# Designed miniproteins, single chains, continued (2), part 2

Each design is a single chain, and the fold is of that chain. pLDDT is the mean over its residues in the fold that is shown.

## One batch from the design tools (miniprotein)

Design m4037
Fold by ESMFold2-Fast:
Structure m4037 (fold): chain A 98 residues (1-98)
Amino acid sequence: SMEEKKKEAVDEALRRLNEAKKAGASREELLELLDELAEKLGLKELAELVRKALEAEENKDEETLLKYQLQAQILVAEIHGELSEEKLKEIEEALAKY
């Protein structure tokens, strides 16, 4: 189904973002990866929220950073339905401290 494909796309995006972060990817490399994931996996709204979170971090705007991180988590939860603790941890790791 389209819902299953969307869930798989989110899982792939979170996996690739976490792998890039663990490999020590720069902010510029992470933004480039987000653009690729948005186009190839159709996750444009999620990619935009993560980009805005990165911009807020650069500006040291902690309140705006938390706002966009929360919105991204809510969007992922809506796509997956009820999230397991393991999936919530993957989301937190992907969105934490770029």
Scores: mean pLDDT 71

Design m4038
Fold by ESMFold2-Fast:
Structure m4038 (fold): chain A 94 residues (1-94)
Amino acid sequence: HMEEARVAAERASQAVIDAANTAAEYLKSKGLEEYAERVKKLGNEIAQAVRDAILAEAEGTPEAREKAESYRKRAQENLDKFLEVTKEAFEKAK
């Protein structure tokens, strides 16, 4: 049970990291290295929160589920920041 949750958490975390790295490479190709670093950092923070949320949910206790909800909110907050940073960067890439 916990092994399946760990595999799911690692795959979801890696997918977020891969997406952020793809966006960062694009921004570097446009000469926006500072934005690329910010995007990569936010991607790592989202990936960590997603991983922690999945693992907490898998523990199945009410207390762990409350922690999972907190991690989901943290992931959403960092996603909102990611979208704001990418919007600003894409406007500068013109």
Scores: mean pLDDT 85

Design m4039
Fold by ESMFold2-Fast:
Structure m4039 (fold): chain A 63 residues (1-63)
Amino acid sequence: RRAEAEEIVREELARDPTASTDRLAETVARRLGISREEAERLVDEALGSLPPEELRARQLARD
């Protein structure tokens, strides 16, 4: 589940670096068939495991 959530988050961010955490959680919940609460936790974990360069690119794209 965690590895699958990480793949989904990475895929979505590669498509749209400005994707909100809410949108990522919604996509993870839908694809994995889990609760939104669990999806939010997995998204938070996945974002914490991303390289700093990817997180920085996301912030710059949003600003």
Scores: mean pLDDT 71

Design m4040
Fold by ESMFold2-Fast:
Structure m4040 (fold): chain A 57 residues (1-57)
Amino acid sequence: VVNLKVSQEEESRAAIDFAKELIKQNKSAAEIKEEVYRKYPNVVLSKGTIDNLIAET
């Protein structure tokens, strides 16, 4: 599968939005990371990024 840079940027933004929805559902950081990886396997969110999103919510 060949992905262009534009698609990667859009996928990363969608993954962050998806992670925010999981935070609203009171999921743990580990669960959020796993669910994001399942839906967006080319996107890797660090624990720090997820922790920051939780803190903002």
Scores: mean pLDDT 72

Design m4041
Fold by ESMFold2-Fast:
Structure m4041 (fold): chain A 107 residues (1-107)
Amino acid sequence: KELVEALVLEAEGILTGDIELLVEAQRIIDELYDTLTPEEKEALDLIVEGKVEEAIELLEKILEKDPNNAVAWALLVIALARAGKREEARKALEEFREKFPELVPEL
């Protein structure tokens, strides 16, 4: 839960330009990195390296196998936002909020 909430906070921070939110989200993600599956770690590493299009493709494959993977959904929103696909990122975040309302930070 904490990891997914932090990933959502990173996506929101990118979309709103809230640097404090980005810093806090990055701190939590770094602390919980070892809780990610190998495929989720690969996707996050691709995002960090700026290979956002490759990250999107990998995340789509993860979600094809497990459409209820909240970590992969949150990482996809981050990758879309980092790629500058702001409209797609906002739509993915809205879909995430509808699919996983219990995992969305209250603000």
Scores: mean pLDDT 80

Design m4042
Fold by ESMFold2-Fast:
Structure m4042 (fold): chain A 99 residues (1-99)
Amino acid sequence: SEIEKLIEEIKKQLEEAVKLGLISEELAEEIIEEIEKLAKEYSKEELEKIYEEARAKYSSKVAELEARREKNGTFDEEDEEIWKGRLLGAFAGKLAELK
């Protein structure tokens, strides 16, 4: 129930990001598939590790991502990887708290 609610909240956020032109519909669908996999296949300990690794790797890159988006008007492949990695890491952390 709580995990299903979290997934639905993220789906709504992804729909809004697509409407704003921030990400493609295809990327949103890929992220949804990955969050469902994290919810079904990963243990609490594995999810905590994913969260910590993603935080270490992507937290400092958020400012660079925003600067590139403002300059270029769109996300390139590298920007999409940073945005996706940060979102999946944050989801893994929240999901671990619910397992």
Scores: mean pLDDT 78

Design m4043
Fold by ESMFold2-Fast:
Structure m4043 (fold): chain A 62 residues (1-62)
Amino acid sequence: MELEKLGIPKEKIEAFEKGFEKRSQRVPDPAELEEGRKRGIEALKKHPDATVEEAYGIGIFF
């Protein structure tokens, strides 16, 4: 994944994507979902030591 080139561990990226899939089933607005995903990825880039759940919180992702 391209995110690996940004210094984010592959396992964190996989956990993030799985968490996003689960949350996408509960959020009715696809545009808001996509923006939240971008914020979460940006949080992972800026805080590589953060857990996936912390990255979601930092990105204000739901």
Scores: mean pLDDT 66

Design m4044
Fold by ESMFold2-Fast:
Structure m4044 (fold): chain A 92 residues (1-92)
Amino acid sequence: GKKSTSTGPATTASGKVLTAVVEGEALKEGTATVTATEEDGAAEAGRQAYQEAGALVSRLGFVDANGTVFAAEGTFTLEVTEDGIRVLSARR
């Protein structure tokens, strides 16, 4: 649904913070290790995060203090919202 109530379309994940770890070949395949902070919502939040992590990591990259762009490997802190998943922070 385009309009969601306070919980959002995923029911358990709206406003939830996820951690995604992306490594080498997993980055290329659009897969990531995802952990939700809530046990009951972990499986569903993880599933949608996996689907969106592939698109996110293919667009993202880590930039060091010298402006060097690296592969999008590392740890992402993600927020689940009504419109999907957004990146709050990223680090290698």
Scores: mean pLDDT 47

Design m4045
Fold by ESMFold2-Fast:
Structure m4045 (fold): chain A 84 residues (1-84)
Amino acid sequence: DKEKKEKEGLEKARKLLLEQLRKELEKAKKEGKNVDLIEAEIILLEGAEEEKQREAIRTIAKYLNESYTDEEIDKMVKILNELK
């Protein structure tokens, strides 16, 4: 019961974040800015296929000056899919 309400709250928050990111994406496109990071964030939040999620994590890591192994990325994708 409480777990279901928490999941519903997370889905609502994810939808609001997706709407905000899509607006930022359109603004960035109009301004001729790099959209890779915003597109990667959208991919992770909307629950795209695993390969797209892996590439999105790699893109975000690059912008954060972080380095992850393929095994670490696979674990992150698994966690993200468990949050659906």
Scores: mean pLDDT 76

Design m4046
Fold by ESMFold2-Fast:
Structure m4046 (fold): chain A 87 residues (1-87)
Amino acid sequence: SLEEKKEEADRLAAGIYVYAATLPREEALRRSTALVERWARRHGLPEEKRAALLAAVRRLVDEYDPSDPAAVNALMRELAALLEEAV
């Protein structure tokens, strides 16, 4: 269902956030990319949507700054929205 997809998307975004917050940048990017690739494969995402998700993941990991929670929340909302749009 759409609600199940939203819940899965929110959980995926939360996992990426935890990696960005707790791991070295390179490892966070590697693990987050693997999560998105598995999710994209499972849901049969078109290449354009997969590329947009990977770009959002790279931005979140690259721009992650715990001293700016508003910016982190904006990046998280962007990632979650892209995951939810991937129907």
Scores: mean pLDDT 82

Design m4047
Fold by ESMFold2-Fast:
Structure m4047 (fold): chain A 113 residues (1-113)
Amino acid sequence: MKKRLKEVLEDTVDSLDYALRLAREGGSLAGAATLMRQASKKGAEILKEASKEDKEAEEAYKLLNELRRLSEETIGLEAAGPENREKAERLMEEAMRVAEESRKLLEKIIEKL
């Protein structure tokens, strides 16, 4: 269980790093948001049980669920049309902040595993 948790969290950190890079390079808002959604979902699923017994895992679980919400909302606004682009860009800036905070907390959790 501990080895599987570590592997999934390391994969989640790598995916968040890649998504943050895409968002910063201005390549694709939908692409970056999709990667953040996938990474946050996978990371939250593996942390769900640990979040009941460990405060850092609980904090990471909450941040990943917030990141998933922000990324899903960004994708929805991007798909809704160009009039929503400014709102989608503001949500992506917030998603980038939550992703960076999540990444740092996940790295601390991984170090203890």
Scores: mean pLDDT 84

Design m4048
Fold by ESMFold2-Fast:
Structure m4048 (fold): chain A 58 residues (1-58)
Amino acid sequence: RALTPPTSKVEEALDPRSPLPARNPELAALLRAVYLAPDQKTAEAARARLEEVARGLP
């Protein structure tokens, strides 16, 4: 598609202001791991896991 935006579920899971992480404790923990990561490598690993969980949500 010409201009299909990325999956909003993943964006919602990455947004600490979104209620989605608050409703899913696994997403909340992963979002915390992304933002509190001491380095980019750790943040990338946590983000990859968060994206997998977010894509699997109903």
Scores: mean pLDDT 67

Design m4049
Fold by ESMFold2-Fast:
Structure m4049 (fold): chain A 71 residues (1-71)
Amino acid sequence: ETPVPVDLVVPPAPDVDGRKTTGGARVTLPLTRAQAREAIARLRTAAAAEPDPSSAEVHRRAAAALEAFLA
């Protein structure tokens, strides 16, 4: 089955002081249902392993967005 790539753009989040956005991420993911679930698991693992809290937050948001997309 041919995967359909989806460009997932995670919008920038404000910094803790709300003054500045932390930046966003763009991820191209193959979208079979199984591969999307794998991507969610990997994003959660990456968030837990990520030492930078801003990057960890981006991974968490990407996982949440992908879960919402699959709903």
Scores: mean pLDDT 63

Design m4050
Fold by ESMFold2-Fast:
Structure m4050 (fold): chain A 58 residues (1-58)
Amino acid sequence: GELEEKARAYVEELKKAGVKTIRRQDVLELAKEMGVSIGAAGEALTRAAKELGLDVLF
């Protein structure tokens, strides 16, 4: 869905910038941007991070 696509794009941008870890601040930013719960944003970011090889610390 749209949240999943946005989370993937967000993680791809971070990876391109040399970021290695998704943090709580990334979850909060995506939740705010998409108007979704922190839980939904966290699940989408965790999935995208695992697929793209980034760590998750939130």
Scores: mean pLDDT 86

Design m4051
Fold by ESMFold2-Fast:
Structure m4051 (fold): chain A 96 residues (1-96)
Amino acid sequence: LQEDIEELKKLLERMEKEWEPLMKKAEEAGASEEEKALLEEAAERQRELIERYLEILEKKLKEKLPEEEVEKRLEEIEKEAAEAQARLEAARAKLA
């Protein structure tokens, strides 16, 4: 999930970097304001789709975060339980 989010963010960054050279090329080619507007519309639609996908992935990541935190807390509880068991065994050895 995190790697997918990073890849999509990189894709958005690439699109932003490519946008400036694309617009410059259009201007140099003598593109009209209407032609530029069509390019902007196309880029906006593509960006919207990527952003929606990112939102879905971020929602999944947010839901997964509590589960990972629960797992971490469970590991800590297991560690404490193991320490308590060791102390019990040590106490038993002292009583012998």
Scores: mean pLDDT 63

Design m4052
Fold by ESMFold2-Fast:
Structure m4052 (fold): chain A 85 residues (1-85)
Amino acid sequence: MTVTLESVLKGNVLESTLSTSDGRSVTVTEELVNGEGVIDPEQAAALQAMVAALRAKYPRVLSRETSERRVGDAVHATVVYTLGP
């Protein structure tokens, strides 16, 4: 199982998309208010459900590849996980 986390930080807004090699995805938008992240509760619930399902079926992290680049005022980060049973 491969899971890709793509995150874009621009200003005070962090947009993160978690995608699986079997075609599932969840996008979460987080606004930084007074140094704390504020997330829509429905987006947070969807992300938590996906992470829980992945952890239940694929509890082992076999590899993790991280890349980051700055494009103007935006920071783009990508993490690719290979998960196993």
Scores: mean pLDDT 81

Design m4053
Fold by ESMFold2-Fast:
Structure m4053 (fold): chain A 94 residues (1-94)
Amino acid sequence: MERLREEALEVSRELKELAEKSKDKSLSYTLKQLADGIEAAARAGDLLTLASAARAASRILRDNVDTLEPELKERARELAERAERLSREAERAA
């Protein structure tokens, strides 16, 4: 649990940082909402909600990676993979 919480909080932080650097306001708002959801679920120990939110974050990043500025694309890809792994680990721990 503690390791999953630490990773979830880090993923949430990086989602907010990516959102702040994105010029797409709609994507920025969506990423911030998902980051808040991941943080809340992680702090509450709600593994099923954490898995769902992390999966949504991974999908949104993957679907929008080609619309991001070149310097953000690699960060978004890495974050999508981390969110997908977080989702899978949270679901298995539930």
Scores: mean pLDDT 85

Design m4054
Fold by ESMFold2-Fast:
Structure m4054 (fold): chain A 91 residues (1-91)
Amino acid sequence: SIEKIIEKLLEKAREELEKLKEEALEKIKEEPEKAEEIFEEWKKEAEKLKELIFNFIRNTLPEEIVEEALKRVEELFEELLKEAEEEFKKL
């Protein structure tokens, strides 16, 4: 079903964002003086991933569910970005 496609897309987006976050945290451990630059680079990578997902949704899903899918992806990224910002501040 289309709902399962959206759910799978959100699962993969979460996995990829978590992987990027873990890589950024390891880089910060190796070069703490570059923490701000590494965090900014991670945010840019997250934004690129979001844009790719948005383009996929717009090009592949029916018009009637595009807005719902885009909203759910936006909410996921907003949530994970806030969580990552809190983790980076604790370093």
Scores: mean pLDDT 82

Design m4055
Fold by ESMFold2-Fast:
Formats: sequence, C-alpha cells, structure tokens
Structure m4055 (fold): chain A 91 residues (1-91)
Amino acid sequence: MPSKEEVYEWAKKLMDKILKRSEELLEEAKKDPSKAKEIKLELEIDLGLARIIKGVVKIVNPEAKEALEYVDEVIKKIEEYIKEVEEIEKK
C-alpha cells in the first residue's frame, strides 16, 4: 500500500496540471466568449478526470486525508470555473 505522503504527491502533481489547464481555459473564455461552449466541455472533461483521480486515491489509500482534501479543493474550483463560463455563454 503506498504511503499517505506518496499518494498526496502523486495526486497533487496531477491535480496541479488539471487546475492550471482549467484556469487557462477560464481566461480564454473571458477573452473570447464565442468559445465559451467549447471551453465548458473541456472543463467538464477536466472535472471528470479530477473525480477519477479522487476515486483512485480512495482505492489506493482511503486514509490519505490530505490527498482527498486537496483533490476536493481542486474539484470545487473547477466547478466554480464551469459556472463562470456558463454565465459568459449567456451573454
């Protein structure tokens, strides 16, 4: 069983990449609202990947509390970005 520290480092590395891409997608939607619909689909894919990573953390080490807390924080941020892009699409 991987340690809590190993699971946290693995999850953080993947989640940081997803978060950075999601932040860049949000900024692209703000600059070009015509792309908001396409960007929303890409953010929903990123959200799906983040949820898969959470599932893997739970299977690999269900006691990895810090990893799960970090993954949940990133999931929440991506959900907030999707809502912001939905508001851009409505304009």
Scores: mean pLDDT 87

Design m4056
Fold by ESMFold2-Fast:
Structure m4056 (fold): chain A 81 residues (1-81)
Amino acid sequence: MEKKLKELAKKLEEAAKAVPGVLSAEAEAKETKDGVKVDVKVVVENEDAGAEARLALGKEAKKLEKKYNIEEVKVKIEVKE
């Protein structure tokens, strides 16, 4: 199980980092009674990069939802000046 959670976190981090203007992305996946919960923290250069990162993460989460039994993906965007 832990290996699958690490792979899920890495895939979400890579999806966020593929967005221009994303400076860093960190994801943590944990198994709950209702499914897998993922917390993603993204540091972005500007608000537009933040919006694109949310879209990329939502798309990737939807693609991976059935394979990893994702219940929730919580995304925190932090804009760096």
Scores: mean pLDDT 83

Design m4057
Fold by ESMFold2-Fast:
Structure m4057 (fold): chain A 110 residues (1-110)
Amino acid sequence: MPSIEELIEEAIETIDELIEETKDNPVLKKSLEKARELLRKLLADYRAGKASKKELIRAATLVEASLTLVGMHVYELLKLGEISKEKADKIMDLINRAIRILQQIIDQAK
């Protein structure tokens, strides 16, 4: 089973892939960069022994909320014909992967 540290690292890597896939959309990119910064801070605090279980759950929940909003925006772009279905499907797969990783952090922190 992956450790909490490994899960935070995997979540950051998945968000890095999301940032690359959304680089042409400044609003999506900025939201994802903020989510990544929150996880990078969480990783640093966790490695320093400063992250409590409550802080792990709070940070993971906030990033999940941010990813849900990004997914809603991607759906709107698809409805407007501003993004291809193939691109939207790839972004949504990455969002769902990141949410699964974040949920594992929450479940291990309980």
Scores: mean pLDDT 89

Design m4058
Fold by ESMFold2-Fast:
Structure m4058 (fold): chain A 97 residues (1-97)
Amino acid sequence: MEVRIRARVRIRSKASLEDVINDLEEFAGTLEGLGAKAELRIVRARKGSKPNETEVEAEIDVTVEEKLRDKVIEALKGFTQRLKEKYGEAELEIEVE
């Protein structure tokens, strides 16, 4: 049986919008390599509260076999931790259906 996972990722960084979007697109490809279907949607991209700060909000809609659910969730958490290390601030919200 397939499960649907929606991940919302928020990033605040002095990095370029292009760099952030490229990392999100590469991660969507990584999820597909795990056997998942991943759809990336950029919900918001705007200037943050600090000078030269960019805020990106993205949703990743993932459809995957139930047996791979935990692998996908671990990948999402690991990716968010790497975003935190690279960009300084990243948040993840996960909804499973």
Scores: mean pLDDT 81

Design m4059
Fold by ESMFold2-Fast:
Structure m4059 (fold): chain A 76 residues (1-76)
Amino acid sequence: DEKTRELVRDTGTGLSKLSDEELAEVAKRTGLSVETLKRIAEAAEAGDLDTARELLGEKLTEVHLTVLETLSRRRS
């Protein structure tokens, strides 16, 4: 639905703002590979939200929250 699409887009955009070190932290916490996280970010930036959602799968909420935490820590 639209709410899920927006969450996927926000998650992908957040991932695209992270450094390789921060992506490695997200990967460790979520169980996804850094390569998968980069593909999610690329798909979301390209507007391919269906592919990004498929790659996120069951981890959508976990990845979204981890990205927000990582960005919040970076501001410190």
Scores: mean pLDDT 81

Design m4060
Fold by ESMFold2-Fast:
Structure m4060 (fold): chain A 65 residues (1-65)
Amino acid sequence: MSLEEILKHNIEVAKNAQSLTEARVALKEAMEIAKELGDEELYNKLQQAMKARTLEEIKALLDSL
């Protein structure tokens, strides 16, 4: 799979996560890929999602991508 496909997959995993820990693991992986791709805008949005306190807030932030 391309880096872009792996990135999209990790964002989808974060959206469907059952716990904050699970969502944050997927977000960390997505952030590393966004950094490798040089997508600063996406990296900043993923970092904002990482700071969220609820799964609902994470989903709302990721749905704005």
Scores: mean pLDDT 83

Design m4061
Fold by ESMFold2-Fast:
Structure m4061 (fold): chain A 64 residues (1-64)
Amino acid sequence: DRALEAAREELARATDPEARRLLADIIKAKPSQEAVERGLEDLLAATTDPALRATLEALLARIR
């Protein structure tokens, strides 16, 4: 599962506690690749923090 693997790699690289928590929550709640991708898209649409947006965009690009 490329999406789950990519999410785990980003979690390992993330230094921001909030970004780490959101990535961990996605991994726990959304095991399928399609569900992970949708969750990341939803978070990206709702997020106003530039650093978190950059992390989510990078992860989506790796999954797609």
Scores: mean pLDDT 71

Design m4062
Fold by ESMFold2-Fast:
Structure m4062 (fold): chain A 74 residues (1-74)
Amino acid sequence: SSAELTAEIRRLGAQATEAARQLSQADVAQEHAGQVHRLIAASTDPETQAAGRAALREVQQTAGEAYLRAQAEA
């Protein structure tokens, strides 16, 4: 159960990060990140929560980098 939940969080996190690379996919990135957040909230396993927080940090970093690139091109 915890191992399956951690694997699902990693998969959703990777999908959110991929979407976050493009500003046109910001809504898709937010949807997947929202699913990760809900899975963290539903879990009592510290390892699963840590994996989810790490995934969300990568999404935020990737989205920030995409935003800065778009600003530089404007």
Scores: mean pLDDT 85

Design m4063
Fold by ESMFold2-Fast:
Structure m4063 (fold): chain A 87 residues (1-87)
Amino acid sequence: SEREEELRKKIEEERRLLEELEEELRRLLEEEKDPLIELVLKNARELAKEGEKAEKEGKLEEALLLYGQAVSLLLMALSIKKLIEKR
């Protein structure tokens, strides 16, 4: 169905963005240890695992929501970190 193809495309876009954000936050952790960023990365990975499980079960809307939540969590952390450090 076209809806399934659309959802899979959106999931793929969210996964790509998630990987990019994880890489950027991991790079920041290499420069400066931050327990809060480490916690955020762990929580985002847990959400991504739940999203992967939902996707494998054919629950594409649930998978998209979970990946989207993981992305949002990482975006917030990155934005806060950059705002604090660069002012």
Scores: mean pLDDT 82

Design m4064
Fold by ESMFold2-Fast:
Structure m4064 (fold): chain A 92 residues (1-92)
Amino acid sequence: SIKDKLDAKDPNKITVAEFLELLGIDAKRVKPKYKNKSASHFVMYILMEAMSRGSKKVTKEDVENALKRYLKETPTEEEVDKVYKTLKELKI
């Protein structure tokens, strides 16, 4: 599973581009300013979005907003769902 591939990697050493490639999102779609950011930085952004809404639970909307921030083009619903499902499997 995607979780098994992520468990084999240090989330502070894997880039957001590498993380998204594991989910089928082309690394070329990542904005240049975020290319060197860690997967942990991306996850932290999603958690901060949820917290800014006064929520303790991450939603698909939080994931979509984070992907819109990091990607050059708007993510598809399938891409949002895949990232959201992966984060739930990681208990985030």
Scores: mean pLDDT 78

Design m4065
Fold by ESMFold2-Fast:
Structure m4065 (fold): chain A 86 residues (1-86)
Amino acid sequence: FQARQQALAAELQALLNDPSLSAEERRELIERLRREALERGLSEEEIEALLAEAQALEPDRPRELLELELLATAVEALRLEEEYRA
């Protein structure tokens, strides 16, 4: 659990702190994570509701950054649930 969560967190931090990462590349990552979340059982409505809650708590943060963090966290949680049930 912790090793996979640490790996995802390290990947996310590397991407967020990489000055060479373009807005387009970041958007592609968000789209990939959103697609995986949908494939793993989340609805688009649920994703938007979670994002709206995150924005309400941190209104000064860019939506794109909140979306990336939220989707990465949700996907990791769903991956761990699937692995645990195996």
Scores: mean pLDDT 70

Design m4066
Fold by ESMFold2-Fast:
Structure m4066 (fold): chain A 100 residues (1-100)
Amino acid sequence: SMEELIKEIEEAIEKLEASVKKAEEELKKLKDDEVKVEALKLRLEAAKKSIEFGKKLLEALKSGDEEEKKKILEEIAEAEKELLEKYSPKAEELYKKLEE
């Protein structure tokens, strides 16, 4: 149902916000580890974008505005494309260095 979807998105946003807070606290503890710092910053950027779009989607769902919902989904798709094109090669290199 719509109510269940709204609740699931709200819970997902809360979990992402908690993860962002923990990651930002961890980032403050990192010294001179440029690879870990850069990897964490990339993950934080992605998480913050997901939170932003999730909140916009919630507003559209609660309003019942199908046009706004479509616009937000298109913005999410474009943002995902930009992240893949801009960060994919750098993220792959960073993740390779972080693998145990």
Scores: mean pLDDT 74

Design m4067
Fold by ESMFold2-Fast:
Structure m4067 (fold): chain A 76 residues (1-76)
Amino acid sequence: MIEAEIEVAFLRMQIWLALKTQDLADFKKFFGMTEAEFNELKDDLEARRKALTDRAIRKLKEKFGVTEAEARRLLS
């Protein structure tokens, strides 16, 4: 349902933002990640955020007839 998809997209965006605002050097060092592993994790999170956001935008447009700009504003 739209509400669940919006909440999941919002939660994913918050997780992505929190991860991005942490000290990336300390994060990599703490988990013993290689540069490649860290970049793969970051890319996966960004791809999932985009997919969830795009799906939520589509659902909002279909159900409520909002514009893409309005849907993006609601999810940001």
Scores: mean pLDDT 64

Design m4068
Fold by ESMFold2-Fast:
Structure m4068 (fold): chain A 63 residues (1-63)
Amino acid sequence: VTREEAEAARAKGEAAFAAGDYATAVRHYSEARDIYRELGDDRGAHLALTNLAEARAKLGLNA
């Protein structure tokens, strides 16, 4: 896995989130989070985790 793959996954998540497709956003943000964690990129992992939490909240999963 590469940082480019993590950034691509996060970008797909952002596009889905902007379109209101929160379920798809959760999937892509989860992928980005896992890749950033594997790379040891704490900043990227934290950003992806924050985006994931926001997308999950939109689905009522954190209610």
Scores: mean pLDDT 81

Design m4069
Fold by ESMFold2-Fast:
Structure m4069 (fold): chain A 87 residues (1-87)
Amino acid sequence: DEVKALATLIRGVYALGLEDKYGSAILLTLHIERPDLLEQITVEANKLPIPESLTPEQRELVEKAAEYLRQGKIDEALKYAEEFLSL
């Protein structure tokens, strides 16, 4: 589920305190690559709690997915976001 994966990734970015580094770039990439999903992703993310902490494995997946989104590589980002969602 792309919407849940990306929504969960956004909450992971907040959990890491990386929203200033990745937030604007992620929103820009989603606006360009998936404008149809942007509102659904935002609504879904707002339903999710921000985790207090992430495991090292979860941190690595979030950082990889966020970095690919910053680069506009949404298909690569989704692979890591889906793995993060599955944990």
Scores: mean pLDDT 84

Design m4070
Fold by ESMFold2-Fast:
Structure m4070 (fold): chain A 99 residues (1-99)
Amino acid sequence: MSLEEAKKEAEEVKKELLELAEEARELAKEARELGDERTANELEGVAALLEHTAKAIEEAIKSGDVEKIEEATKGGKLAAKRAKERIEEARKRIEEIKK
């Protein structure tokens, strides 16, 4: 992969991580308003981990090292996949409380 291609993929993954972090924070607020402090705390933790991972990707991009960018991007993709699963489970839990 070229440096430009690696940077482009990394920027796309970073954007997805930050969008998922914001979604997790919005769901955490909703869970807290419904009295589900445990789900709120879990989602805030997910958001913090995603923001940390996005920052690690940004630092890899700044390094200009293709291997570091590829490793950070791979880690980011895995983090995004796991976060999507946790957010979906939290969303189902919130929907059950609303019923």
Scores: mean pLDDT 88

